Designed miniproteins, single chains, continued (4). Designs and how they scored, part 54

Each design is a single chain, and the fold is of that chain. pLDDT is the mean over its residues in the fold that is shown.

## One batch from the design tools (miniprotein)

Design m13843
Fold by ESMFold2-Fast:
Structure m13843 (fold): chain A 74 residues (1-74)
Amino acid sequence: SSMIEKKKEELLELFKEGVELEKKLRAAKTTQEINDVYARALEVTKKRREIIDSLSEEEKKEVYEELFKLQEEL
């Protein structure tokens, strides 16, 4: 359904943002930069959990397979 495709796209975007935040953390030179990255990472984690918790077990399997493929490409 279009709803599951939208949720997959949102989860993939959040996963990509997580990777970019990890890069920002590695490049961070100040306590403020580190704190800003952690604050955003907590928001990303919360949003990801809310979406995953809204999925059926079958939908979760499909989404996790796509996330694992993306992780291998990064």
Scores: mean pLDDT 82

Design m13844
Fold by ESMFold2-Fast:
Formats: sequence, structure tokens, C-alpha cells
Structure m13844 (fold): chain A 91 residues (1-91)
Amino acid sequence: MEGLLALDEEEAEEFAKRYAEEAKEEKKKLKEYLEKNKKPEEVKLLLEHVEFHIEAALRIILLAGRNPEEARRLIEEVREASAEVNAKLEA
């Protein structure tokens, strides 16, 4: 997350828009890949996990320009939540 905490509000909004577009495209590719290689229940779980991360990242980016301290806290929370979900997916 280099540079995110140094973005002003306008830069953060622009970065968020770009990230949202890229994330939408990557999510589409991931869905196509998962549907070919995974069972429907696994696809749903993985897509929900990816959606959670995309939403969290967008919130972090938008906060980076307005409240860098809050953005830092969200990054830490997302890292912890991600580690927990990844552990469950590997089990």
C-alpha cells in the first residue's frame, strides 16, 4: 500500500475509480476460471472473499486522502481478516 497514505482527496478518488475498474475486470476473469476448475459452493465462497477485499480496498483508498490514520487501521483489520479467511479456505 505504498503511497496511499500520501494521496490527497482528489488523488484518492481517482485511484479508487481506477482500482474499481481493474478489480471488476479481474473479478470477471477469476469467476470464469473458478467456474471451470471449482465446485459451485467453492466458487461462491471464493467470490464473496474477493468481493470483501475489493470493498475494503476501495474504502481504504478513499480514506487515505481524508483520514490516513483511519486508512491505516482498516489496512490492519483487512490483513487480519484476510489471514483468517485464507486459513479457512486452506482447511
Scores: mean pLDDT 68

Design m13845
Fold by ESMFold2-Fast:
Structure m13845 (fold): chain A 90 residues (1-90)
Amino acid sequence: MAAARATLQAFYDRARAAIAASPDGLLSPAQLEAIVAEISAEYPEHAELLETIRNLMLGLSSDGRISAEQLDAVYETMLNYLRAQEKELA
């Protein structure tokens, strides 16, 4: 797996775990910021990817809170984007 996909997967796994542990089943803006900061510390070379993910997540919710369905939509969008970039370089 390309390093960018590993970064995306790590973000998705942490965000899904946070939603599953949440009493309301939603990811708050504060939880999103914490996860982005944590993953950016682990994968500083992918900071721009994480900024893109953060901006997409915030754009999907009027109150900044993200459902599991919205998270899945961002994950699929970013995964397809990374796959398309890999094909363009081949």
Scores: mean pLDDT 78

Design m13846
Fold by ESMFold2-Fast:
Order: C-alpha cells, then sequence, then structure tokens
Structure m13846 (fold): chain A 55 residues (1-55)
C-alpha cells in the first residue's frame, strides 16, 4: 500500500509552495536572510523531492 507515500508527496508539494511564499516574504523583510530550511521527508528520495519541485 503506497497511499501514505502519495499523501506525503501531496504534502511535500504544498510545503514547497508555502516555502516559496515564505522566502519571498523574508526577502522583502530582510534580503540578507537565507531561505528557511527545507522540510525533510524520509519517505521521499532527494530525486523525488526535486521532481516535485520542478514538476
Amino acid sequence: HMENLEKVKEQAKADIERLRAEIARLRATDPSAGPPAPKVYPELTPQEIADLARA
């Protein structure tokens, strides 16, 4: 059953979009601030996370 993994992928997509919005907000407030740390999903490989980010 891979349903939980698919839910994690959906959540990762939502979190990536949220982080992009947060990065834009932080740059407006403090351009010297780095991006927030990416959320790690142990069920997803780095390649899968990259694929989700680039679609």
Scores: mean pLDDT 66

Design m13847
Fold by ESMFold2-Fast:
Structure m13847 (fold): chain A 106 residues (1-106)
Amino acid sequence: TTEQLQQALKHLRGSMKSSWESSMYGSSHDFDKAVTYSQQGYRNSLQGSKLVKGDIQKQSQRSFNYSLLSSIYGRRGDWEGSTLYSLLSFNYSRKGIDQVKKQLKS
């Protein structure tokens, strides 16, 4: 429904913002904030994935998996890996947002 797509859009925007913040803090070696934002990222993409089906759900699930990997690698002290996975999560959330916007225009 239109309402479910609007809620999914809100969650995917939250995931995209958190993943971007995580990558910025990771590149600045602010370890606690990088992990906190990657955790916010995967919580948002997980909630978004529950509201949608098909390709949008696949993009949301990919965003979730990469935010989760970012958090794991960050906790292990691999900040290059953490930053890379946060950027991948950002890209998949962005793809999901673009697909939601296309469906809302139809």
Scores: mean pLDDT 82

Design m13848
Fold by ESMFold2-Fast:
Structure m13848 (fold): chain A 65 residues (1-65)
Amino acid sequence: SMEEEIERLKEEVIAEWRKYLESTDPEERRRHTERMVELLTQIREKFGTDVTSDVLLEVHDELSA
C-alpha cells in the first residue's frame, strides 16, 4: 500500500540520519547525506511535496524523542 511504502522510506531516512550522526568520517557523512536526498527525492516524486514535508516532520520527531 501507499502507507506501507511511505513508512518504509521514512524508516530508511531515519536509519541514514542515525548513521550520519554516528559517523566521524566526512566521506561517510557525505554518502549518508546523499542517500537521504535520494530517498526524499523518491518520496517527493511518488507522493508529492506535502507527503515529503510530513515525513521530514516525523523524522525530526522520531530523532528528538
Scores: mean pLDDT 86

Design m13849
Fold by ESMFold2-Fast:
Structure m13849 (fold): chain A 60 residues (1-60)
Amino acid sequence: ELVNLDSYNVDTDEDNDDGKPRTTGLELELGRKLSKEKAKKIQEMIKKKAPFEELLKLIE
């Protein structure tokens, strides 16, 4: 294979919230969305050039 698209999208459990032994695709996608929304909020703070101390407390 010249382009390994599978290897690019193989990591799906990197953003798990609850490491259940059996998770549905729906839960995985929801977890990713939630994390993305949180990242958006952090990005807004960064764009505002807020102090790292406040950002670190929020990323918890």
Scores: mean pLDDT 55

Design m13850
Fold by ESMFold2-Fast:
Structure m13850 (fold): chain A 85 residues (1-85)
Amino acid sequence: SKGEVEAIAEFFNNMDKNNPDYANVQDVKGVVQDVVAAGGKAADAKPRLESVYANHYQAARAVVKKAFGKTVNDDTFYEALLKVK
């Protein structure tokens, strides 16, 4: 939902820079935002996230699952990453 996207984006934006997951979130965010900036869809980042960035992607997914108590869907996760500053 829109509210869930905003909550996850706020969680990412409030993450402490000394948190070991911060770098993982920033790397995954960069991949998604670069694809969209180039005219692609956020979902077009998925093959690169699941290959070259697989460890970073798994870590970013795991920290969201821990914080929110559930696995969020791909669309919600990618939309939240687009709102990370």
Scores: mean pLDDT 86

Design m13851
Fold by ESMFold2-Fast:
Structure m13851 (fold): chain A 67 residues (1-67)
Amino acid sequence: GERLAIDLIKHELGLSDEQAQAIVDYAKSHEGEVSEEEARELKKRLGLDISIEQLKRAIEGAQKLLR
């Protein structure tokens, strides 16, 4: 569930608990494919130092672990 998604994001992307939680919270509220524009806006909002591609993959991975 949620805790597994947070831990995977933290380990894969080197993010804080707060940053990983914010990505998981976004994944819970977002259905379907994440666009490049949506990922770019989230990246700017959360101050993430990761690529847009990495963020999209993290959100999609979290969506698969969440229902």
Scores: mean pLDDT 81

Design m13852
Fold by ESMFold2-Fast:
Structure m13852 (fold): chain A 85 residues (1-85)
Amino acid sequence: MVEEAVERILRARNLEEVRDAAVEALRELGVPEEVRAAVEAELTAARDRLEELAKEYGLSVEELEEGLKRAAADAVRLAARLVEA
């Protein structure tokens, strides 16, 4: 259920949990492996560069992490709507 996957993403404590929850949600929705692998790679890169990216965007690490969490949740909601269409 998409709502449970979104809730898990929003309750994630760090970007690694966001990444794992988002990738699992996309897998359950039947999103192709290449797309899931790309999402995993991008979220891993964001995690590894979190302090640098926060400084680049003029955000705190916490603000950027919350923004990425919401973006991941919105991406999963969009994927669900596209699969249901």
Scores: mean pLDDT 80

Design m13853
Fold by ESMFold2-Fast:
Structure m13853 (fold): chain A 74 residues (1-74)
Amino acid sequence: AILSNLKSDDENVRESAVSELKNSVLELAREGNFEEADILLKQAKEAGLSLSEYVDIDVEVGVEALKFAVDKVT
């Protein structure tokens, strides 16, 4: 599972897990599932995602949320 692999002592396994997590969170955000994206990202932070990795993904989710909001009101 992605979350369990974030705690791996194998750097390759961990890097793959971070990449998969980022893609999953951004896919949820693009679908408008921002609540699920936020939950998954917070679970990942608890599982071992670094603060810098968390902020990087969170910023991209924010960009997707802004695009979604602008599309609805513009």
Scores: mean pLDDT 78

Design m13854
Fold by ESMFold2-Fast:
Structure m13854 (fold): chain A 61 residues (1-61)
Amino acid sequence: LSEAQLEELAEKIKTSEEAQRLFVRVLIERNIEPGATALEAVRVLAREDPEAARELYEKVK
């Protein structure tokens, strides 16, 4: 994912309950601790599991 796509995903997580629920589920399943902000949490996910980050982006776009 590009930086622009990560920022887009972070905004979706902040503004959509469904996107936030899916994101939290992915973090729990992969045992990833998020950062303090949605954008930092998305960057952590993309760094630790880029496939999961892309799959989440495709589901919420």
Scores: mean pLDDT 76

Design m13855
Fold by ESMFold2-Fast:
Structure m13855 (fold): chain A 112 residues (1-112)
Amino acid sequence: SLDIANQFRRNLELESEIARIKQQNDQLLAELKKAYEEKKELAKKLNGSDKEIDKEWEKFEQDINNKLSEAEKAYKEDIEKALQIYKDLLTTIQEQLQKLREEIEKLKEELK
């Protein structure tokens, strides 16, 4: 029963960590969407013609949603694999948000 108790405790810890990372991912995805909207508004002010920003967001959102579906599936079958997918998503979203923020700052400088 000690091994079963340890397995149960480990699974609860993994579930708690996944819930925390999911909340962070949701918050960062909301920030990322706002950053894409800001980039789109700035691009419209500079040249009025950049339709590619909407396509970039839609493609990124589809890729993230596909990975989220894989993570939910893994959560039922292999919780450690699910945790790794959620961690990888967190990194991907953070890196894309940083890149977008840098691009937004460059566009703001061009508008001065």
Scores: mean pLDDT 85

Design m13856
Fold by ESMFold2-Fast:
Structure m13856 (fold): chain A 97 residues (1-97)
Amino acid sequence: EERGQRTLELARQHGERVRKEMDEARKALIDAYEKALKEGNQEVAETIRRALELVDEAEKKGISGPVLRALSEAVKDKENFIERAKEAVELAEKYLQ
């Protein structure tokens, strides 16, 4: 049935978009984590490690991409990174509960 095929295609496309957003967020967090370790910033590295754990848990539970995107954006804000990352982690934990 053409209708059923279209529904499966739309679900597949949606899943691909969410997966890509999650992969981009994960890559940004891994890059920031490696940089924090290289600079000896253990507090930032620990915050990023926690965010990476939440990304993995969110993937397993099918959590919305916007939460993971917020974590990725927090990593890019160098001046307010720690505060933004903590807020993003708390938001992600709330969605995982």
Scores: mean pLDDT 67

Design m13857
Fold by ESMFold2-Fast:
Structure m13857 (fold): chain A 95 residues (1-95)
Amino acid sequence: PLSPEEAKETIIEWLEKNNIEVSEELRNIDLSTEEGRRKAAELILEGLIKSLKVPEPEDKEDLIEALARAIENAPSKEALIDLLDKLKEYLESLK
């Protein structure tokens, strides 16, 4: 899987490319821990919801868990980007 440093860089670059606000908390979070990955997933999802102006999904907790697992287990930057793109598409479908 990606190193925590590579995962963080990939996430921040993806968020910035998609004009999604990156909080200082997200920039400083430790992705090497389960707690850090879950908190990062929560912040990413909340940033997406706010930026896309979509309603809060009923499956928010499941999405946070899935994203945290992807941050831990993504085999490549491309795989992580693909998951982030699919998450954005899913949320946009809720408009």
Scores: mean pLDDT 85

Design m13858
Fold by ESMFold2-Fast:
Structure m13858 (fold): chain A 83 residues (1-83)
Amino acid sequence: MPPDEKEIDDGVIEITRSSLLTSYKHSPSKEYFADSLEEMAKKSKNPKVSEELLKMAEAAKAGDEEEFKREAERYAKELVKYD
């Protein structure tokens, strides 16, 4: 939140969100992609990051691109919040 730090965090959030959305849109199997997110959640030591990965997996399985976008942004924000 101090000056300069916010610009770096905003950049990381944008890159992370864009990368996840690109992977979602270009994945040949949304179910397989969702299963990969669930496995990442199981391996995560951070419960908030794990929760957001599971929400992204649920949105991907449902085929809800708009919900996936929202959860990907929340996931990216949780990553920068704890680092």
Scores: mean pLDDT 76

Design m13859
Fold by ESMFold2-Fast:
Structure m13859 (fold): chain A 87 residues (1-87)
Amino acid sequence: MSAKELAEAIAKKLGITNKEAIEYLAKALEYLAKAREAEDAGDLEAAREYFLRALEYYKKALLALGVDEEEVEKLVEELRKALEEAL
């Protein structure tokens, strides 16, 4: 699934309709994919940088929706689990 398709799927599951938030979510998933590619290539430094950028965009997406900070942490954890499931 592309980053945009996955972002839309997650948005539907969470009831998100804000276009700006979905765009940030798509960028988060794009960087998450780049982090995995860097890990597969053995570039752990690049993987770490991409992973941190992914989390930053994901938080921006949720904050753009006016989501509470506690709920933001919950959704960040769900994104991490989605990455682990793809292992």
Scores: mean pLDDT 75

Design m13860
Fold by ESMFold2-Fast:
Structure m13860 (fold): chain A 114 residues (1-114)
Amino acid sequence: SNKEVALKALEVLDKMRAEIGEVMEKHKAPQEVADAVVEAFERMYAAIHEARTDPSVSPEELYKRLKEVLEELKAFIEEARAAGKISEEAADELLEVIERTEKELEEILKEALE
């Protein structure tokens, strides 16, 4: 693992947390959605902590773990939309933040491999 890559990923996740929080407050997201978001962030922060403390965790492995959590969160949001638990507008805004975060993490990985 590259410790600098983990620190850059942490900065991206902190920005994502703020943006997701704003969307959830704006749309009055239900507790079920808030709980899923909290769990996703706890898992991603744990992965970053492991990457920072264990040099055997590669940038590719960190990216894979973060992407897995983000894809699971996207699936949850789509299911919540389909079940009518959140508005289409709320789901679209949440998914946009997640997709932008995935792209930023991919760019960090690309830079780490150069």
Scores: mean pLDDT 87

Design m13861
Fold by ESMFold2-Fast:
Structure m13861 (fold): chain A 75 residues (1-75)
Amino acid sequence: MVTLTATLQLSPETAANLQANRDEVSKKVREAAEKEGATAEITLDGDTVTIRVSAPTLEQAKRAVLAVAKVILDE
């Protein structure tokens, strides 16, 4: 398994929205990663989101990170 960690700095409004809808966003994040053959989790610390992705290959992990980031930013 390959694990990638990416950090995104969010606007305060996006961070507040993510905190308010954490369970729903976590579900969407997990589903987006699973479509790429990966697992993902996110943690929120203030206005910073850390995305951790695990996949069988680096290519899958990279695609999953991008898919997860898109879900977070499209909120």
Scores: mean pLDDT 80

Design m13862
Fold by ESMFold2-Fast:
Structure m13862 (fold): chain A 96 residues (1-96)
Amino acid sequence: QGLTEYRNGNPEKASKIFQQNAEIAGKLANLSEEEKTKIEQEVKQEIKEKLPSLVNPEIREKELLKAVNAANEAYANGNYKEAYKQYLKASLLAQL
């Protein structure tokens, strides 16, 4: 669903869907607000380090797809904390 909205040219809606998926995973992982803030800072740092490459839309879409696939895999395996991190990364990449 989020990837479909991104590919349809709706990055804001895609970001909202990925954020909703992150919140569901965060609840399943029983994450505190402090843990969520720490993960958000880690994700923002990873994106910042890759910013020179992410200016390229093709590389940005590849990183977005990688994050969504990692999130779905983590979620399927019951690793909800990792799913939270990867869905959050997808949300931020979609708005870049």
Scores: mean pLDDT 86

Design m13863
Fold by ESMFold2-Fast:
Structure m13863 (fold): chain A 58 residues (1-58)
Amino acid sequence: GPEEARERAYRAAKEGGTVEGAAANGRKMTDEAAKQGPEEGRAAELGAARGYLEVAGL
């Protein structure tokens, strides 16, 4: 569901370890979540964005 997609994308972005890695991992998880549905895709975008911002120190 959307909540699980958001959490997975957030964790994947954080596990990227760099700004570039966070962006790449976040995009892959968002693309995968979007295959499940538009709500999952949107939730994953938010999770990935949060992880990316934390890796970037924002």
Scores: mean pLDDT 85

Design m13864
Fold by ESMFold2-Fast:
Structure m13864 (fold): chain A 83 residues (1-83)
Amino acid sequence: MTITVSKEDAYKVVDQVIEEAKEKGRLEATIIVEGATESEIKNLADYFVSKAKRAGMKAEVTIEGNELKLKITSPEVLAKELE
């Protein structure tokens, strides 16, 4: 899933991605933040990882310019993948 957002809506979209991952057990998403600086992207990535951890989910993030590539997996799905 690829989502293009403004800087103002980026945090809301991260929140939506985490909620969707909770419903589906696993989600991969690319968020393109228009006009974001490297610092703004790093802050968004830190917010995502922190929030996903608090939700008990495994979070992986890759930053490519203004693109944030997210992978979220629930503990239940992760356990099944190890079997």
Scores: mean pLDDT 79

Design m13865
Fold by ESMFold2-Fast:
Structure m13865 (fold): chain A 85 residues (1-85)
Amino acid sequence: SAAELAEARERWAELLANTPEALLEEVRALVERFIETVLTELSEEQKEALKEQALGLAARLHAEGQDPLAIIEQSLARLAESYAK
């Protein structure tokens, strides 16, 4: 429902608010670099969705005590390999 979606967005905003700004900036820069160099064929909607997904994964991984940058870089590299074929 719309109410459940709104609650999910609130939890998401809280998770992002508890993530260091510097980490979010590094993740955003990493995704932008992949978009500009390898994932150049993505639509604007797909680029925006990829950025949102990466930031969300980073916030979640940070909350779990994991290294978000290493995991996201590996995920983007695998996505890039799929576009090379």
Scores: mean pLDDT 77

Design m13866
Fold by ESMFold2-Fast:
Structure m13866 (fold): chain A 107 residues (1-107)
Amino acid sequence: MLFKPGDHVKVLVIGVGKVGTELAIDLAKTLKSWGLSGTVTLVDLSPEALAKAKEQLESLGLKVEPVVARVEDIDVSDYDIVIVAVPEELLELANKVIKDVPNDSLT
């Protein structure tokens, strides 16, 4: 969608480990530099990770709503920007598992 100065942006961040938190901070700074306001919703299964990310983002003057939930329980259609922070190690492991599963050779 088109964004212009003065618009309010709803941001969803799924996974608030180091990568997710840094991406949210960078996005927040970018939105502010564009003259946009925003609300950031943080989703993670860890209340401690959510609390830390919330404090960091609120220090930048953003409204932050932490939600302890699974991705499947969230309606992403309510958001203008969605960030999914998947750890690099999980992406590499998934790729390896797919490559290491041969066609059924036990026929």
Scores: mean pLDDT 67

Design m13867
Fold by ESMFold2-Fast:
Structure m13867 (fold): chain A 100 residues (1-100)
Amino acid sequence: YREEFEKHLEEAIELLRELGKLTGFTEEAEKAIEYLEKAKAEEDVEKALEYVKKAGEYLGKMAELVQESEEKEKGAKLIEKAIEEIIKAIGYLELLKKEE
């Protein structure tokens, strides 16, 4: 479960790096990546979940910004995929919590 959690966070981080290359998303993508990397390094399940939730707040802000972007279609797809990977990671984190 920990390996699967980390793998899905790594996939989300790579998608956010691609999103950060688009105009207007760099700062929000960097913040989301920072929190996901903190979540990956955190051994406490509840604290890791808090970091993932903070990354989700920046994803929400990027979803609003994408409506005004010249690369709206590409940005929206990257955000959607990143959210999907984060949901999968949360699923594995909840399984880790139940094993305690």
Scores: mean pLDDT 80

Design m13868
Fold by ESMFold2-Fast:
Structure m13868 (fold): chain A 105 residues (1-105)
Amino acid sequence: APRLRELPPEEAARERELMERVARAALEVAEKESSPETVEAVRRALRVLLANPDEHSPASVAAAAVGVALEAGDEETAEKIVEAAKKVAPEHAAEIEAAYEALKG
């Protein structure tokens, strides 16, 4: 999947907005479904990733949040993050699902 830095400026701007929407959706799912400790871990991971957005995609943003939930043992929250991310970024759905399957091992 292309990273923001590999896209033309107009496409990069749209994908950056999409990354921010995926991050917001993932955090909303975590806040509703998970423990305060997992919510803070997701928030930190997304903050670190979005500090260098040029290296990332909507799928990598979703993968970061999913990975945090899975490391916390919260597979149900991870699945809900995947579904929320796919609804926000349907054009990235296949990449989001592939990242989720890879993270599950």
Scores: mean pLDDT 83

Design m13869
Fold by ESMFold2-Fast:
Structure m13869 (fold): chain A 74 residues (1-74)
Amino acid sequence: SADEEAAKRILAGLESLRAHVDAERPSAAELRTYIGLLEWEKREVERLMKDEELLKEVLEAIDALIAHLRAGEA
């Protein structure tokens, strides 16, 4: 389904962003920018994704990455 393809793409993007952050150690300003983009993506997923189980999985993954990036801001 469109939601399954969207979920796969988003989850892959989250893994890539996490790998990038862990490797490159971005500045606090860059981390805040990524967090803002993830919060925007969270709102778009809530608006567009109709499969409730996939929505929950994707939102939990986004929230986990936001928490990881917030810890890196210090």
Scores: mean pLDDT 87

Design m13870
Fold by ESMFold2-Fast:
Structure m13870 (fold): chain A 105 residues (1-105)
Amino acid sequence: ALEKAKELSKKLLNSKTADEVKSQVDQLIALAEQHPQDLEALKEMLRALIKALLNSKTKEMVKVAKEGIERLIALLEEHHPEDLEAQVEVGIGRIVLGVAKLLYE
């Protein structure tokens, strides 16, 4: 799953419209839900979604990226609850979500 996660992450970061961002996020989340035990793929996807959120140009892009981050955090907490690297990635994701709430709400 990691190689496909990297491919979809690259497509997400090159997306220019909210519809393109949504399409790539939906594909990343589907891949994550099919391979929830692949920690390296989940970390790659979460990092890409965080970067996509920070690069968002519209409220719609922010909403889509935020929902993707929240879903990946849930998968990491469910399937990797005792993994220290997963806990660090979840912590970073939660901080980024908190900053997004302050900037876009």
Scores: mean pLDDT 83

Design m13871
Fold by ESMFold2-Fast:
Structure m13871 (fold): chain A 71 residues (1-71)
Amino acid sequence: MEALEKVEEEVYRALAEILGEEAARLVVAAWRGEELSEEQAAAIERLARERREELERAEERLRELARRLAE
């Protein structure tokens, strides 16, 4: 869907700002159906734990955007 492409771009930008471009690229690739290695998944989980507050704020904003676009 066209709306999902806009959300995906916003998500990538937010993740790249918070977790770094490498981790953001891996997360977006996983959402597109690419399987992450255990090492990649563990590294992302560790970064997400350290950046939890920033991720929670970004996630709430992006979920609200996705909800509006899905209607």
Scores: mean pLDDT 72

Design m13872
Fold by ESMFold2-Fast:
Structure m13872 (fold): chain A 91 residues (1-91)
Amino acid sequence: SAEELMKKIKELVERLKAALKAGDIETAKKLLDEIDRLVDELIRVDPSKENLEELIKMYMELLKVAPKDVEIITRLIALILRLIGELLNIE
């Protein structure tokens, strides 16, 4: 289940990256909502440290291409901080 959720999240992150590069804020927000839902599901199935580290790296890369939209940037940072918190709880 974690592997399937990781694949879905990665596909949505690629779509999000495209929307962010295009400045399509409405599509980016909808994709973030779906990513938030899948990350909640991933956390419930005890993801590996490697999975959490990979997602953190992917979201940090999204920050590099994010438009100067306060909501988008705040949501990406909040998700990164949440994933870091989950990673620290494994040790």
Scores: mean pLDDT 84

Design m13873
Fold by ESMFold2-Fast:
Structure m13873 (fold): chain A 99 residues (1-99)
Amino acid sequence: MDEILERIRKLVEELKKAVEAGDEQRALSIGHEIADLVEEFVKKALEAGGMTPEQLREAVRILREAAEILKKLSSPEAQTIADFLERQARSFERLLAEQ
């Protein structure tokens, strides 16, 4: 799971560069890849019996950063991805608060 979080972190840096460059198509592609990796992270975490507090904190931080970057795009598709990532971050925060 830490390998998935590390990959998401690297994708968020690439997302930031794509948005700063005005490359909306690349930014959307990266946003979709981040969303797919988040779903994989959740699935693997369920199979492992949960996430560590460190994994939850890192996931919340990364997903909120990605959502804020995506919100800078005017695209409805980017807003949909950002909303998904924010909902996942809120779910992880609830799990973190229960620990």
Scores: mean pLDDT 83

Design m13874
Fold by ESMFold2-Fast:
Structure m13874 (fold): chain A 85 residues (1-85)
Amino acid sequence: RERAIEAARRAAELGLKGDLGEATEEEKKEAVEAAEEAIKLLGREEAEALGQAFYAELAAEHLEKTDPERAAKLRELAAEYRARA
């Protein structure tokens, strides 16, 4: 499970970087590969829930200083995704 958690976290980190316009094409490919590895190790449903939880947590950290209200909402959403994983 450790490897699957790391893969899901990496996919979320690179995915957020891509959404912020900071990812290279190579990093976008790494995000897809990491997501596929998480799915292979956990199954699609658990991998997607865990990935969404990490993404929401990372997005909340990014927004904490500029939009703390949205950051709080994203942390609630992350907790819901973790409950599904």
Scores: mean pLDDT 78

Design m13875
Fold by ESMFold2-Fast:
Structure m13875 (fold): chain A 113 residues (1-113)
Amino acid sequence: MKIIGLLLGPGVTREQLEAFIEAILKKYPDAKIYVASLDEETERIARELAKKYPNITVLPAHSLPLEAVLALASKGPDEIYYIGNEALKKAVEVLAKGTDLPVKFIESPEDLE
């Protein structure tokens, strides 16, 4: 069973997040997905999608990227995907390099292998 972390930055849409979830579950049908959000709106979107997808567990939102990354790391993910805007992508990339976490930055669910 794969454990996948999703780190959501501000500006993620419901349609974008759902497309990533479906791409992950197509590749790993039995995957467990943990979602951490950096704002209340993306947490709300994730919680609504968790009602549709039983594989999703939504973690409490953290305004600080470090706290969100550590919350995901505590679940022992095989892979972590950052979905969100470019401004926070750079901060998450620096944190991922400093912590040796398996964070991947994917622009489109079609690029998920």
Scores: mean pLDDT 77

Design m13876
Fold by ESMFold2-Fast:
Structure m13876 (fold): chain A 59 residues (1-59)
Amino acid sequence: MNALEVIVETGKKKGKVTREELVDALAEHFGLTREQAERVLDILLSHPKNAEKIKPYIE
């Protein structure tokens, strides 16, 4: 499962999620620090196609 899939799955299971919950999900799934997981989320959101898939789940 890639980082985008982890975010979408987390959003679908919870309905709406905070940025913090997505960072925590990425950190847990990939064994990253919180700072590393925040960087991954920022990289995904910097790409418009990925951002459109993620934004519907973020509060």
Scores: mean pLDDT 79

